# Ledger of designs, part 47: designed miniproteins, single chains, continued (4)

Each design is a single chain, and the fold is of that chain. pLDDT is the mean over its residues in the fold that is shown.

## One batch from the design tools (miniprotein)

Design m13606
Fold by ESMFold2-Fast:
Structure m13606 (fold): chain A 80 residues (1-80)
Amino acid sequence: MLSFEEQRKVEGLVQRLAQAVLDNDEEKMAEIIAEAAKLPKEAQDYLIKKLEEIADYLESQGRLEEAAKIRKAVEELKKK
């Protein structure tokens, strides 16, 4: 079970990664992915779920390029 502190940390990382993708900031995306990879597995799974929800939302808005970048970040997290 994720603690409130872990959930808050995941929510912050989701927001930061989504913003970095929208800003096309590859350096910031890499930093956030590296930070997320240090989380416990349960927190990483929650983060992945939230990122996939954001990617689905972006696709619904016709933002296919940004959605693809978020999905690539998810693949990188799943490898770690």
Scores: mean pLDDT 81

Design m13607
Fold by ESMFold2-Fast:
Structure m13607 (fold): chain A 93 residues (1-93)
Amino acid sequence: SIEELLEKALEVYREAIERFRELGDERSARLFEGQAKVYEELLKDPNLTKLDLQMALGSTKVHLAVEILYTEDPEVKALYQETLDRLTAIEDE
């Protein structure tokens, strides 16, 4: 279901928050906290459509691609790439 896909995306964000905090990257952790809140608000919409999910994922993927481009720390960059790949897999479901 659309709700299940959105919940999977939220799980990816919650894991990313934890892992960025472990790396000491509070800026990135807070970015994913902000994205998680947007997805939590979408879950409250009784008229949520697959297009809404795809638009939200697309917007997030663009932001992550920019972070990957400008991040110099290879461990932080790898975590952004892993997160992008996981979100892309959810969109393809």
Scores: mean pLDDT 82

Design m13608
Fold by ESMFold2-Fast:
Structure m13608 (fold): chain A 62 residues (1-62)
Amino acid sequence: GEEEAKKAAEEADRAGTRAAASGADEQMNVAARLSKEGRDAGDPETMKKLGEEGAKAGRAGA
């Protein structure tokens, strides 16, 4: 629903920000792209998935 979409978008944003802050240049670029794609998707499931991938990229860069 709308609440789930909003929550997923917030999680994607946090994951992207965290990845960008702690990752190498390559990981930061991937995280930024995934964060944007999550926001653009509008689908809660897709936003959540992209947020998780962004967080994973950040962990790999740390």
Scores: mean pLDDT 65

Design m13609
Fold by ESMFold2-Fast:
Structure m13609 (fold): chain A 88 residues (1-88)
Amino acid sequence: AAAELARAAEEAARRVEGLTAKAAALSDADLAEQIRAAGARVVALLRRAAEAAAAGRLEEALALVAEADALFLAEMTPLVEQAYAQAA
């Protein structure tokens, strides 16, 4: 359970990094900077969640995953949507 949550959080972090790179590549410099900044914050929370899970702190890990998900939906999703709209 703990090791599985740690791996899932790390995999999610890698996927966010990939999405950040792709969306930034479609964007102007200002939007790309905003996407990279938002992506870095989501990745940092997911990495902290993975570390907490690996240490057996499951409640902390789940709270950090929830925070990362909320930040992704509130800040990163609109920026990624704007990047794709600029590419069209």
Scores: mean pLDDT 87

Design m13610
Fold by ESMFold2-Fast:
Structure m13610 (fold): chain A 103 residues (1-103)
Amino acid sequence: MEVEEVIEEIRRLLREAGFSEEEIEEAIEAFRRALEEGVITPEEALELARAIAELRRLQPELEARLEKYGPDNLDEETKALVEQVREAMRFLAEMYRRVVAEL
């Protein structure tokens, strides 16, 4: 996959997740640099962008539920959202470690 095709798909994913155009362009610059330097593959960049988009999408629902129920009274649906956020954060942390190891 060409770098530009990957970048355009990342823009689409982040825009659909509700990021501002400024946030999208900052993210695109970072992804472009990592792809051009060979630190991540196109497939890894897309998976990372999907994880970032999923976290952004889940954030307002998680915040609303935490405000409604409080941290000590989490219902099963809110616990499921917390676990989804944890999985996405774990994936982000693993990708970050790989990027740092190759730099």
Scores: mean pLDDT 72

Design m13611
Fold by ESMFold2-Fast:
Structure m13611 (fold): chain A 73 residues (1-73)
Amino acid sequence: MSADQLVGKLGQLAVDTKTALQNGNKQKAFQLRQEMGRVEDELDAVDPAKLDAFLAANGPLFREVGEMMHKML
């Protein structure tokens, strides 16, 4: 998978994780968060600057997802 494809997948997973958390689907949210972690690791290995740029641009979304995950743990 290219760095651009990994960025696209990470963005989709972040939105899907937020949706699962909003719907109270804790199990799906955990599975999606694990997949996000794997994609983050792959992107960091291929293009760490692109990962940093993506996280900076999507900071509010990742903070919101993290806050919701913490409340559901």
Scores: mean pLDDT 79

Design m13612
Fold by ESMFold2-Fast:
Structure m13612 (fold): chain A 68 residues (1-68)
Amino acid sequence: SPEEELAKQIAERAAELLKKKLLYEYSKIDKNVKVEVKPIDEETLEVEITIGDKVEKFTLKVSDVLNL
């Protein structure tokens, strides 16, 4: 449905916004930081942050990202 397509687009934009924000913030700590953010559904984003040999993975709600 058009509503489902819009929700997916919102999740993709939230993922891109969060990725840019996290990359900017963590780059102040380590220049070699890698940030990956992908929507796993219309409401949930999966975040992976890599600094050297350390990897942290967690999930955030799209609504929480948009209210940041």
Scores: mean pLDDT 83

Design m13613
Fold by ESMFold2-Fast:
Structure m13613 (fold): chain A 131 residues (1-131)
Amino acid sequence: DLLKKAEELRKRAEELRERREQLIEQANKYVEQIVALARQVPEVAPLAEEMRERFEAGLEVGLGHAKGEVESGTRQIVQALRDLGDLARADQVEALGKQGVDALSEATKADLEAKKLEKEAKKLEEEAKKL
């Protein structure tokens, strides 16, 4: 049954959408951890708050924009911490930023796979209409 196969593909797409949302929440947790570390250094705290705001705005535009803001913001915070001689916090922020970027990359892959499965489901539904 073509309709049964289409339903299975749609269920797999829904599971991928749920995974996408979980990965976005994970990225947000890494961003919040970066902000918490940066707040301990008054000269760096504003850069982390700006990164958070741009990350949130980036999510409204798309996952690629959110990823770019985490990459850019993390580089700025890491450089500022290194310039202050706070190498330990710089290393921690760099690691958290990489984890956030990795989570957003996996979220993008899940989103693309979900869309592919939805297109395949639509094709099967259209073939079923011919029967």
Scores: mean pLDDT 90

Design m13614
Fold by ESMFold2-Fast:
Structure m13614 (fold): chain A 66 residues (1-66)
Amino acid sequence: MDAQVQRYSQQIVDDLNLPQSDFPRIRQDITTISQGLYDSGIFSPDMSVRFAYVMVYQDYYVEKLK
């Protein structure tokens, strides 16, 4: 889980051309959302991280467009 969160967080920074200083916040957002999804009992750990990645990516993409 941690390695996947690290990789997805860096991918968001790189894809959206965000400053590296945003990395800790993005990593925390993915961690928090993935934990919530996993705790819901609907998603596996891997699916929870992937869905959290998509949600966080969309949030940061929309913010960058404003």
Scores: mean pLDDT 82

Design m13615
Fold by ESMFold2-Fast:
Structure m13615 (fold): chain A 67 residues (1-67)
Amino acid sequence: GMEADIVVRSPEPVTLEQIREAVGDEVAEKVRRDNGLSEDDVIRPGDTLHLRGLTPEEVERLREFLA
């Protein structure tokens, strides 16, 4: 997989549950692990997400969702 960092551009805070719904369980779990998040953590506008082991297509789906 690739390594990438994306800046969250979503105007609203997002949860791992919302990421799971939008891009799938496997991608959401990788985001959780790579960023040291718990299920209760909220990802805020302007946060940087560190992505490891995702495909280019998975990274693009995340960028589109968090735009």
Scores: mean pLDDT 80

Design m13616
Fold by ESMFold2-Fast:
Structure m13616 (fold): chain A 87 residues (1-87)
Amino acid sequence: MTPTQQVMIKIAEEFLEEKKREKKPITVEDALRIFERAREAATGPWSRRDMLLLATYLMELAKENNIETEFETAEELVDAVLERLSE
């Protein structure tokens, strides 16, 4: 696991702990905040592949913690974030 991937996992875990306490679903706005923090913390090149990896971890952690998401797949989450960033 790369240092960038380790930081991304930590950011996702910290955010999910907050959502778990609030018992609220993960929204597009939440995803945007997570991706922004992960990008800022990345020490190397930030790619679409890195976004998909983060989205996959986020979706898996949400499922394990019984937190609802507005997305059915990690790919859908990435597409939603990219759409908002292009606005």
Scores: mean pLDDT 75

Design m13617
Fold by ESMFold2-Fast:
Structure m13617 (fold): chain A 99 residues (1-99)
Amino acid sequence: EELRRALELVERLAREMEELREALREGERFEEALRRLTEVGREAAEESELVRPAVRLALGYAQKAYNAFKRSREEAVEEAERGLEELEERRRELEERLR
């Protein structure tokens, strides 16, 4: 089922975003976490057109978080948290469609 696979991909994207949030919170390995999230997002977008809006959203917030880190670790974490909230909304939308 296409919707079920899209849901799995959004959930995977959310896990990578959570890893980025933790890396930003600790101030360590966040460049590696951003690269991993970007790679996972690219693969997800290639696999499912349904997930492309969620990928663009996640990568947008990840980039904002990375840029914010230069000013404030707290602000960077907040941007990553917003990305997670948006991914949860996209996950919920897909889950409702699966019902």
Scores: mean pLDDT 85

Design m13618
Fold by ESMFold2-Fast:
Structure m13618 (fold): chain A 69 residues (1-69)
Amino acid sequence: SAAEEAFLARVRERTREIAKKMDIDSLEKVKKGVENNLKLAEEKGHDFAKRVNETILEVLDEEIEKKKS
């Protein structure tokens, strides 16, 4: 839905803002927590929660790679 896409866009923006302020070690720790949340959402069949956690992981991976460069 349009509302879900708008929510995911806000999740991306907010996650980038927070992630820019974090160091690589902190980002890696947060990433592990999000990966656990994603696995739980998949196991429970919570499709939207899965998409939210996938979106967060994508942004965290982008910021980790940026900081390694």
Scores: mean pLDDT 88

Design m13619
Fold by ESMFold2-Fast:
Structure m13619 (fold): chain A 68 residues (1-68)
Amino acid sequence: GMLDEFLDILREYGFTDIIRDGDTIYGISGDLHVVVTPERAEVFNLSKGIYLVARTPEELREALDKAW
């Protein structure tokens, strides 16, 4: 499902600190934090002040590319 596709993208982008609790995934890579639910991913870069929302696998890739 979409949740597993988002998890695979986080792994592809090198997220090593990944916690899955039910329908929620939390991924951390330095200052880059991602919260994934079945409806959306929220991408935060705390050092850059970036907040992006992705609703598809393609949008998540674009958000991660922007937030790096």
Scores: mean pLDDT 84

Design m13620
Fold by ESMFold2-Fast:
Structure m13620 (fold): chain A 65 residues (1-65)
Amino acid sequence: SSMDERRDRLIRSYRDGIDNTRDSTDVSVGFYNSIGDFDRARRIRDDTDRLVSSMDDEINRIRRS
């Protein structure tokens, strides 16, 4: 149905967002580690983990709808 297709597209969009966020985080964390800014690298990773957790929660909410 059109609603199932919309749900599937929305879930895919969140999954793509998670993947893109992880990739961007890996680049940023790698950069800050390379210049010795370990505290900033850790904060970026922690912020990404919280954001990904929120996106996973939203995927689960969409799946239950």
Scores: mean pLDDT 88

Design m13621
Fold by ESMFold2-Fast:
Structure m13621 (fold): chain A 100 residues (1-100)
Amino acid sequence: LSEFEKIKIKLKEKFEKFLEALEEQKDVEKALKIVEDMVQWVKEEAKKVLSKEEADELSEKLDKLFAEFKAYAEEGNLEKALEVLREMLTYISELIDKQE
């Protein structure tokens, strides 16, 4: 598997784990921590495969998307929160694909 495919698989695993934790805990704070951990992990992986400038841009975009996700999650709008999370995954996928 390419590095891109490995990252995509890991993101899917993290997403599934997030949904499971959200369903079991029903705790917005724990759900936010799981997504924050996922975002931090992606930023760390990006530093290994992207230039500093590209990694910084990715970090800024992820922070913006996470803020939007947090806002929807705190409103109890889980459908919109999940939509933002999917946008985040798509953005990461497209950016990494561009490097291959």
Scores: mean pLDDT 72

Design m13622
Fold by ESMFold2-Fast:
Structure m13622 (fold): chain A 81 residues (1-81)
Amino acid sequence: MIKLSEEEKKKAIEQLEKELKKLKEGKESPPSSSMTEEQAEEFRKLKIEFYEKAIELLKNNDMEGLLKLVEEFKEKADKIA
């Protein structure tokens, strides 16, 4: 089983919360200049959902749920591009 140390978990949560705040405030740079504004907004919303769920799973030490969430995110991201 994959297990994060308390320090790694804290750092991961802090980074995700920081990125989530930037995404919600619209202060993040667009992921690619080749994306349309519509595609960029869809991807941004997907990232917001991903980060919110990832933070919850990390706080609950649910590593299996986190791995599943990452896989679901990749599938959805591939459909936007």
Scores: mean pLDDT 73

Design m13623
Fold by ESMFold2-Fast:
Structure m13623 (fold): chain A 70 residues (1-70)
Amino acid sequence: SLEERMREVLGRALALARAAVEAGDEEGIALIEKYSRELDELMQGPLTDERLEKAIEILEELVAELEALP
């Protein structure tokens, strides 16, 4: 389900975000701030399946970018 996909990607994103913050990774923190703003803007409306799918896409992009950092 979309809810299960959201839980899985959110869990990965939170783990990577925690690691970046604890390491003082300025590039990782900047990515977290950028994608957090995009999620906040998206989630200002009613929670629909389309918005949930878009939130999953944003989180998947964040995970990919954090994993690509050296």
Scores: mean pLDDT 84

Design m13624
Fold by ESMFold2-Fast:
Structure m13624 (fold): chain A 77 residues (1-77)
Amino acid sequence: MKVIDLTNKSVEEAAEIIQKLVDEKKRDVILKFKNASLDIASFEIKDAPNLTDEEISRIIKLLAEKKFKEAVEILQK
């Protein structure tokens, strides 16, 4: 399992990395953001103590809709 730290990446850079990993069908990758970690295979949000249930639900919906930039804006705020 590979962990990629995106904490210091811009929203645009992090969104592009998600898009690339999804397009390449990578499964063994966890992405670390300021507010949570994301399992790229399942779009599972982990370690999100500072996010509300509503924010987590919105992130999951945005990821499912491939709105990666908008999802990252919540993950990195």
Scores: mean pLDDT 82

Design m13625
Fold by ESMFold2-Fast:
Structure m13625 (fold): chain A 97 residues (1-97)
Amino acid sequence: SAEAELQQFLDPRVPVVALSDLPKNAQPAYSFAKKLLDKAKTPEQVIPVIGAFLMEAAMLKVSGEAQTQALNALLVEAFKKFGEELIETLKRANRGE
């Protein structure tokens, strides 16, 4: 299933947590990226949203574990919005396409 394929892009070592349980400095980075994700109209636009999230998280000094938790949450939300089309987009991005 597409949901099972999504698991290969999530870091299984970091638990998926509720948004309210994200560390305080990760919440602004997540909220910023989620606002961009809500405006995304195509799965391809998810790639620059991930980039924007990583830049914001770096500026806010978010820890690696907290960054991974927030990124996993963003990928789950992107999958809810775009479904199987997101998986194909992530596969293409991973191949440098």
Scores: mean pLDDT 78

Design m13626
Fold by ESMFold2-Fast:
Structure m13626 (fold): chain A 93 residues (1-93)
Amino acid sequence: SMKDMLEEVIEILRGLLEDLRRAAPDDVLFMTKQMAVLLGIQTEIDLFGSEELSELMHKKLRQLLAAFRAQDMDGAIALLEELIRQLEEILSS
């Protein structure tokens, strides 16, 4: 179900957030792996989620990519925290 998918996605994102808080801004391989996981989540949501959820994910991933390219780790952390919060709000509605 979409609820089960969202619960799994939120758990994965929380793990990524914890890893990101420990990452160096210049760890290109780590940032690449983070983006690969996020793109996988986006693909799953595009296939099995709602249009509204897909739009949210596309927007947040573009913002996260921009933050990573700028080596703005504080911005990337804040964006990922906001995404988790927004997904939790959708799950609770």
Scores: mean pLDDT 84

Design m13627
Fold by ESMFold2-Fast:
Structure m13627 (fold): chain A 83 residues (1-83)
Amino acid sequence: GAVEKLKEYLKEAKEILKEMKEIVANPSVADIPRAIGYILRMIGLLLDARALLKKNPDDKEGKEIVKEIERIYKEMVELFKKL
């Protein structure tokens, strides 16, 4: 179902956020391409999650999961700005 797929996207988003936090904790110029790659992958996950929710607009749990992915994306952008 849509909720199971959204939970997979949320899990991936959390893993990407963890990696970004590790980069920001000990930043190196060599890590900038990797950080950019994480932002791009996160954008892809968010777009896929939003598209899936649009097909299932009455799914309350799906809406809550997408909001959490959006929160994680905003946190990642704030972390990236510290590089």
Scores: mean pLDDT 86

Design m13628
Fold by ESMFold2-Fast:
Structure m13628 (fold): chain A 65 residues (1-65)
Amino acid sequence: PAGPSIDPEELRAAARRAGVRLVTGSDASLTPLLDYISEGLEDAEPVTIDSFDALVALARELLAR
């Protein structure tokens, strides 16, 4: 589809492998996506995501291993 597609399922799997959960920082518009990715990781290490660009950068690092 349009633009850089972060697959939420791939990012969710990568977050599980890294043992981190994504929490919304200043940009509340990310809350539904970050909640979905972090579902089941409630007690994992929190990583604050302040913007969509920050989410893309983190996703790239998690997927690169």
Scores: mean pLDDT 75

Design m13629
Fold by ESMFold2-Fast:
Structure m13629 (fold): chain A 78 residues (1-78)
Amino acid sequence: SREEQLREAAEEYLRRMAPLAERHRKMSPEQQQRFYELVEQRVSELQQRLLNAETLEEALAAGDEMVAVVERALEEAE
């Protein structure tokens, strides 16, 4: 079902985000500020896309892009 697919996608998203959140928590305040500056606008945009997704495919694409943006910003902020 769509609900089962969304649940599986959400679980995978959380699994992918958990280590990234841990990396962010271990950053210095200066690195955390740099990370915020890199992601602020894009993360806000992607959260809106995820919340307003009309299809499972749109939701999955927004989630994947969110993870990729966060990963790149963490790497650049380090």
Scores: mean pLDDT 80

Design m13630
Fold by ESMFold2-Fast:
Structure m13630 (fold): chain A 100 residues (1-100)
Amino acid sequence: MLYYAREPKPKKLSEEELKKIKEEVEHILKTAEEAKPASQEWLLAKSKDPAKMEEEIKAAEEEAEEMKKLLEELLKKLEKGEIEPIVVIQLTVAHALVLI
């Protein structure tokens, strides 16, 4: 049986629990956005083809915007008690890694 077969079923969270999760998501996203300029500068400096690297950075930023839309939909599902908080946190971390 699955490792998580014993975990509680998804349930509607309290307003306080929802606020804490939203604050954690905002903190992760803000940290990634603040790190992004330094990461991009390092990638451009290390690249043998800066023009190609600029295109790859733009593609990553477009992918990050699509993931941000997905995160907004998942936060709505979390408010309805349809998904577990860990799913939102995992996707927020994945989005942050695309930006960095």
Scores: mean pLDDT 69

Design m13631
Fold by ESMFold2-Fast:
Structure m13631 (fold): chain A 68 residues (1-68)
Amino acid sequence: SPLVRIEGREEREVDGLRVVTRYAGESRVDDDLRWTETVSVFGKPGVEVDKSFERTTEHVSRRLRPAP
């Protein structure tokens, strides 16, 4: 069956903390998009890299580009 898969990773620094966001999801091409976003926060870059915080959120959206 045709599926749309969402998978990605983003890293950024916010107020000296390293933040890693991961995306994962799979949905049928003719259905609403569904994905999970996991945000992990680490200690200050160059000093400590232990994970201090982690949050997972589920998202549901009709499409990245709305169809007529």
Scores: mean pLDDT 68

Design m13632
Fold by ESMFold2-Fast:
Structure m13632 (fold): chain A 56 residues (1-56)
Amino acid sequence: MLSEKTKEKIKEILLKNGYTEEQANDFIENNDISLFQSLPEETREEISELILEELQ
């Protein structure tokens, strides 16, 4: 249920945290839960808030 705008924001957050564009796209397209789990807590919270915001 993620829109393109939310995916783009998640990608920007990952890029700011030192991930590559390829890694960010793989996370979004392949549902890489392991990558999400390995993110810093603050980054995970920021991404989770974006998802919640879209669902509201």
Scores: mean pLDDT 74

Design m13633
Fold by ESMFold2-Fast:
Structure m13633 (fold): chain A 111 residues (1-111)
Amino acid sequence: MTFEERAEAIPDPDLREMALKIYEEAKKRGLSDEEAWAAFELAQLIIDRAVAFGVSLNPYLPPEVLAERLKEVLPKEWIDAHSEETIALALKYGFGLDEEKAREVARLLKE
């Protein structure tokens, strides 16, 4: 199943738009369709965790504080299995981080 086929199956138009934007950037970053889809899944998980944790998990926190809090709510096995670029892309779209901050948080999550 292609990324496009998976994206077309998303009933929520806002989530579908996010998936397509992630796919476009993933291709520019040299990521596979599988890694692009992983970034979309992680972005959704980040959104869900931000809603659950509120002010304790927000995009304005310093990178080191944000990484430590995300380690408490994201599966370690998933973070270890995927590239830093995949995680950075998920943070950019799921959390609304700028590219520099997304890359720094992704780097800290992989440590």
Scores: mean pLDDT 80

Design m13634
Fold by ESMFold2-Fast:
Structure m13634 (fold): chain A 63 residues (1-63)
Amino acid sequence: SAKLEEAEAAIREVIAALQAQGVSLDEAVLRALEHALKFAEETGLPVLEVVNLLNKAILEAQK
């Protein structure tokens, strides 16, 4: 869905932007989780699906 695609892109962008600023992966993940949960609340997306997108983004960031 377009909303899930937007959430995935936003999560990945937040992690990448924070890492580019020298923020640790752990801190970037916490910030991305805060953004993801707020996005789920504002858009009515299932929290589990948003968390799954965050896990996918974390795995990509660890490569």
Scores: mean pLDDT 74

Design m13635
Fold by ESMFold2-Fast:
Structure m13635 (fold): chain A 64 residues (1-64)
Amino acid sequence: SSDDEELGKQVIKFLIRRGASREAIDRAIDDLGGYLKTYKGWSDEEVEQFKKKMREYAEQLLKE
């Protein structure tokens, strides 16, 4: 995966380890998507796929 996807996953892991709420995790995913669109030139479709992948990743970690 891209370096940006790995960074996103590391941010999610960090937040979960720190006991962040589900709302805080979702907000961080949304903010990362906005960053990628605005500053990295990602398309709306790429951003939506990224956010979906990050939410699925967070859900898997929260079940463990």
Scores: mean pLDDT 84

Design m13636
Fold by ESMFold2-Fast:
Parts: structure tokens; sequence; C-alpha cells
Structure m13636 (fold): chain A 84 residues (1-84)
């Protein structure tokens, strides 16, 4: 169902945030890189909170979800130099 698909998408994003935070905790980051990574993680957490709003229309959910995917991509690029 659509509700199951939405719940699955939110759960996947929450798992990704948790795994990324655990990974970031193992890294010796510069203050600048840490600030940029924390900004993207905070934005993802805000977007996930918005996606949990049961009053979101289908169109509003899609817009917020696309922003979450783009933010996740940007976070991945910031982390790329630290992946072996």
Amino acid sequence: SLDEQRAHAVAALEQGIAETRAFVATLDLSAEDRAKIEEKLARLEELVAKLKDPNLSEAEFEEVFQEALETSRELGLLLEPYVP
C-alpha cells in the first residue's frame, strides 16, 4: 500500500542517518568537514520529521522525499574522501 511504501521510505532514511552517524563517530574530521557533515545530517533529520507528518499530501511527500534524496547524495559526496 502507499502508506506501507511511505513508512518503508522513512525507515530506510532513519537507518541511513543512524549508520552515517555511527560511521562519522569513527572519523578524525577537521572542524570544517565536521560542520558540513553535521549540517547535512541535521537537515536530513528535519526532512524525515516532515515525512512523518500524516497530513502531507502525496505531492508534498514527493517534494520532501526528493529533497531528502538530494541531501543524502550531498552528504555522500562529503564523506567520499573518508571511505577506504
Scores: mean pLDDT 87

Design m13637
Fold by ESMFold2-Fast:
Structure m13637 (fold): chain A 61 residues (1-61)
Amino acid sequence: MTPEELWKAGRKEEAIALLKEGIREAREELEKAKKENDLHAEIGATLRLIGLELDLELISK
């Protein structure tokens, strides 16, 4: 179940927890991509991280 689905169902705390876990995973993917100098993977991980952080800000305010 996505963070958005959890939030719409009124399960805000679970949605926040899932977003924080996704942010952690995206940061790990970004660091791996940077280490491997994989520009495509780096861009993908960066966009995912930005999206998750924006969703977290939206749900938290």
Scores: mean pLDDT 80

Design m13638
Fold by ESMFold2-Fast:
Structure m13638 (fold): chain A 74 residues (1-74)
Amino acid sequence: METLKEALEQAERDIKLLIEKNKGKVSQETVDKVKEALERLKEAVESGDEKKILEAWGELQKAVQEFVEEIAKA
């Protein structure tokens, strides 16, 4: 559980840094999707429900992919 919590804290820091470094290159809608997916993942981890954690990880991966693709196209 601690390792997963540490991974979440690191992911949150990395995502915040990614957003800060790419201000103006990514739409607010894409930024909001990443933030929402991260919050859902945090809630899923706190619930201890493996199915919810897996679904939330998948949503976060999709949101981050969209974010990175938007940077590449900017």
Scores: mean pLDDT 79

Design m13639
Fold by ESMFold2-Fast:
Structure m13639 (fold): chain A 64 residues (1-64)
Amino acid sequence: AMQTYRVTIHYDDGSTETLTITADTLDAAIAQARQLAADRGLTVLDTRTFTADGQPHILIYARR
């Protein structure tokens, strides 16, 4: 089943951006989030996941 994931992009300058994506699995959601960062011209340095308030979250650490 499709699930909603919250994505937070942390830039190396300390700024952040948030968006949401939908995917059938966490691995698919991570792949989609990394692709969105790449499409923005960002270099992905690290990817982390956690759960808050019963919602799955993906953290991307990126450099412009």
Scores: mean pLDDT 80

Design m13640
Fold by ESMFold2-Fast:
Structure m13640 (fold): chain A 80 residues (1-80)
Amino acid sequence: SPEYNEQARRAIEDLRAQRDELIAFLAANPELLPAAIARVDALIAKVREWQAAGKLDPEVAEELIAELERIKAELRELAA
């Protein structure tokens, strides 16, 4: 779907633009890390559902999942 692809591309740009601020905020508020990680997992699952349903182009879905997995990895390091 063109609308889903456009929304996903916007999300990728927003994640890249705001990632450092998000990580800094969660580093200062570690009690929020479990909820933040759970939210990222839920978003990855939703993107995979949209990809499986043919709503997202594979390239767009893979790029968005890669950004979300990168954020999740950084959040997990903060939680350790």
Scores: mean pLDDT 86

Design m13641
Fold by ESMFold2-Fast:
Structure m13641 (fold): chain A 71 residues (1-71)
Amino acid sequence: SAAQLQANADRAIQAVLDFAREKGIDTSAAEAAYQASADPRQALLKAVNVVKSQLTDEEFDELNLRLSQAL
């Protein structure tokens, strides 16, 4: 359902934002990117890409593991 897709995206974005905060990354741009899209999957992808641009490859692997655990 659309509500379940939104709920899953909302859980995933919280994991992304929590991880960004743990790494000392400002979440404002990622939050704005998430809110700008009506499609929850596209919103999540845009927010992840904003955070990814500020992470090392190793930190991005950690984020991917955390997302796998959150969903």
Scores: mean pLDDT 84

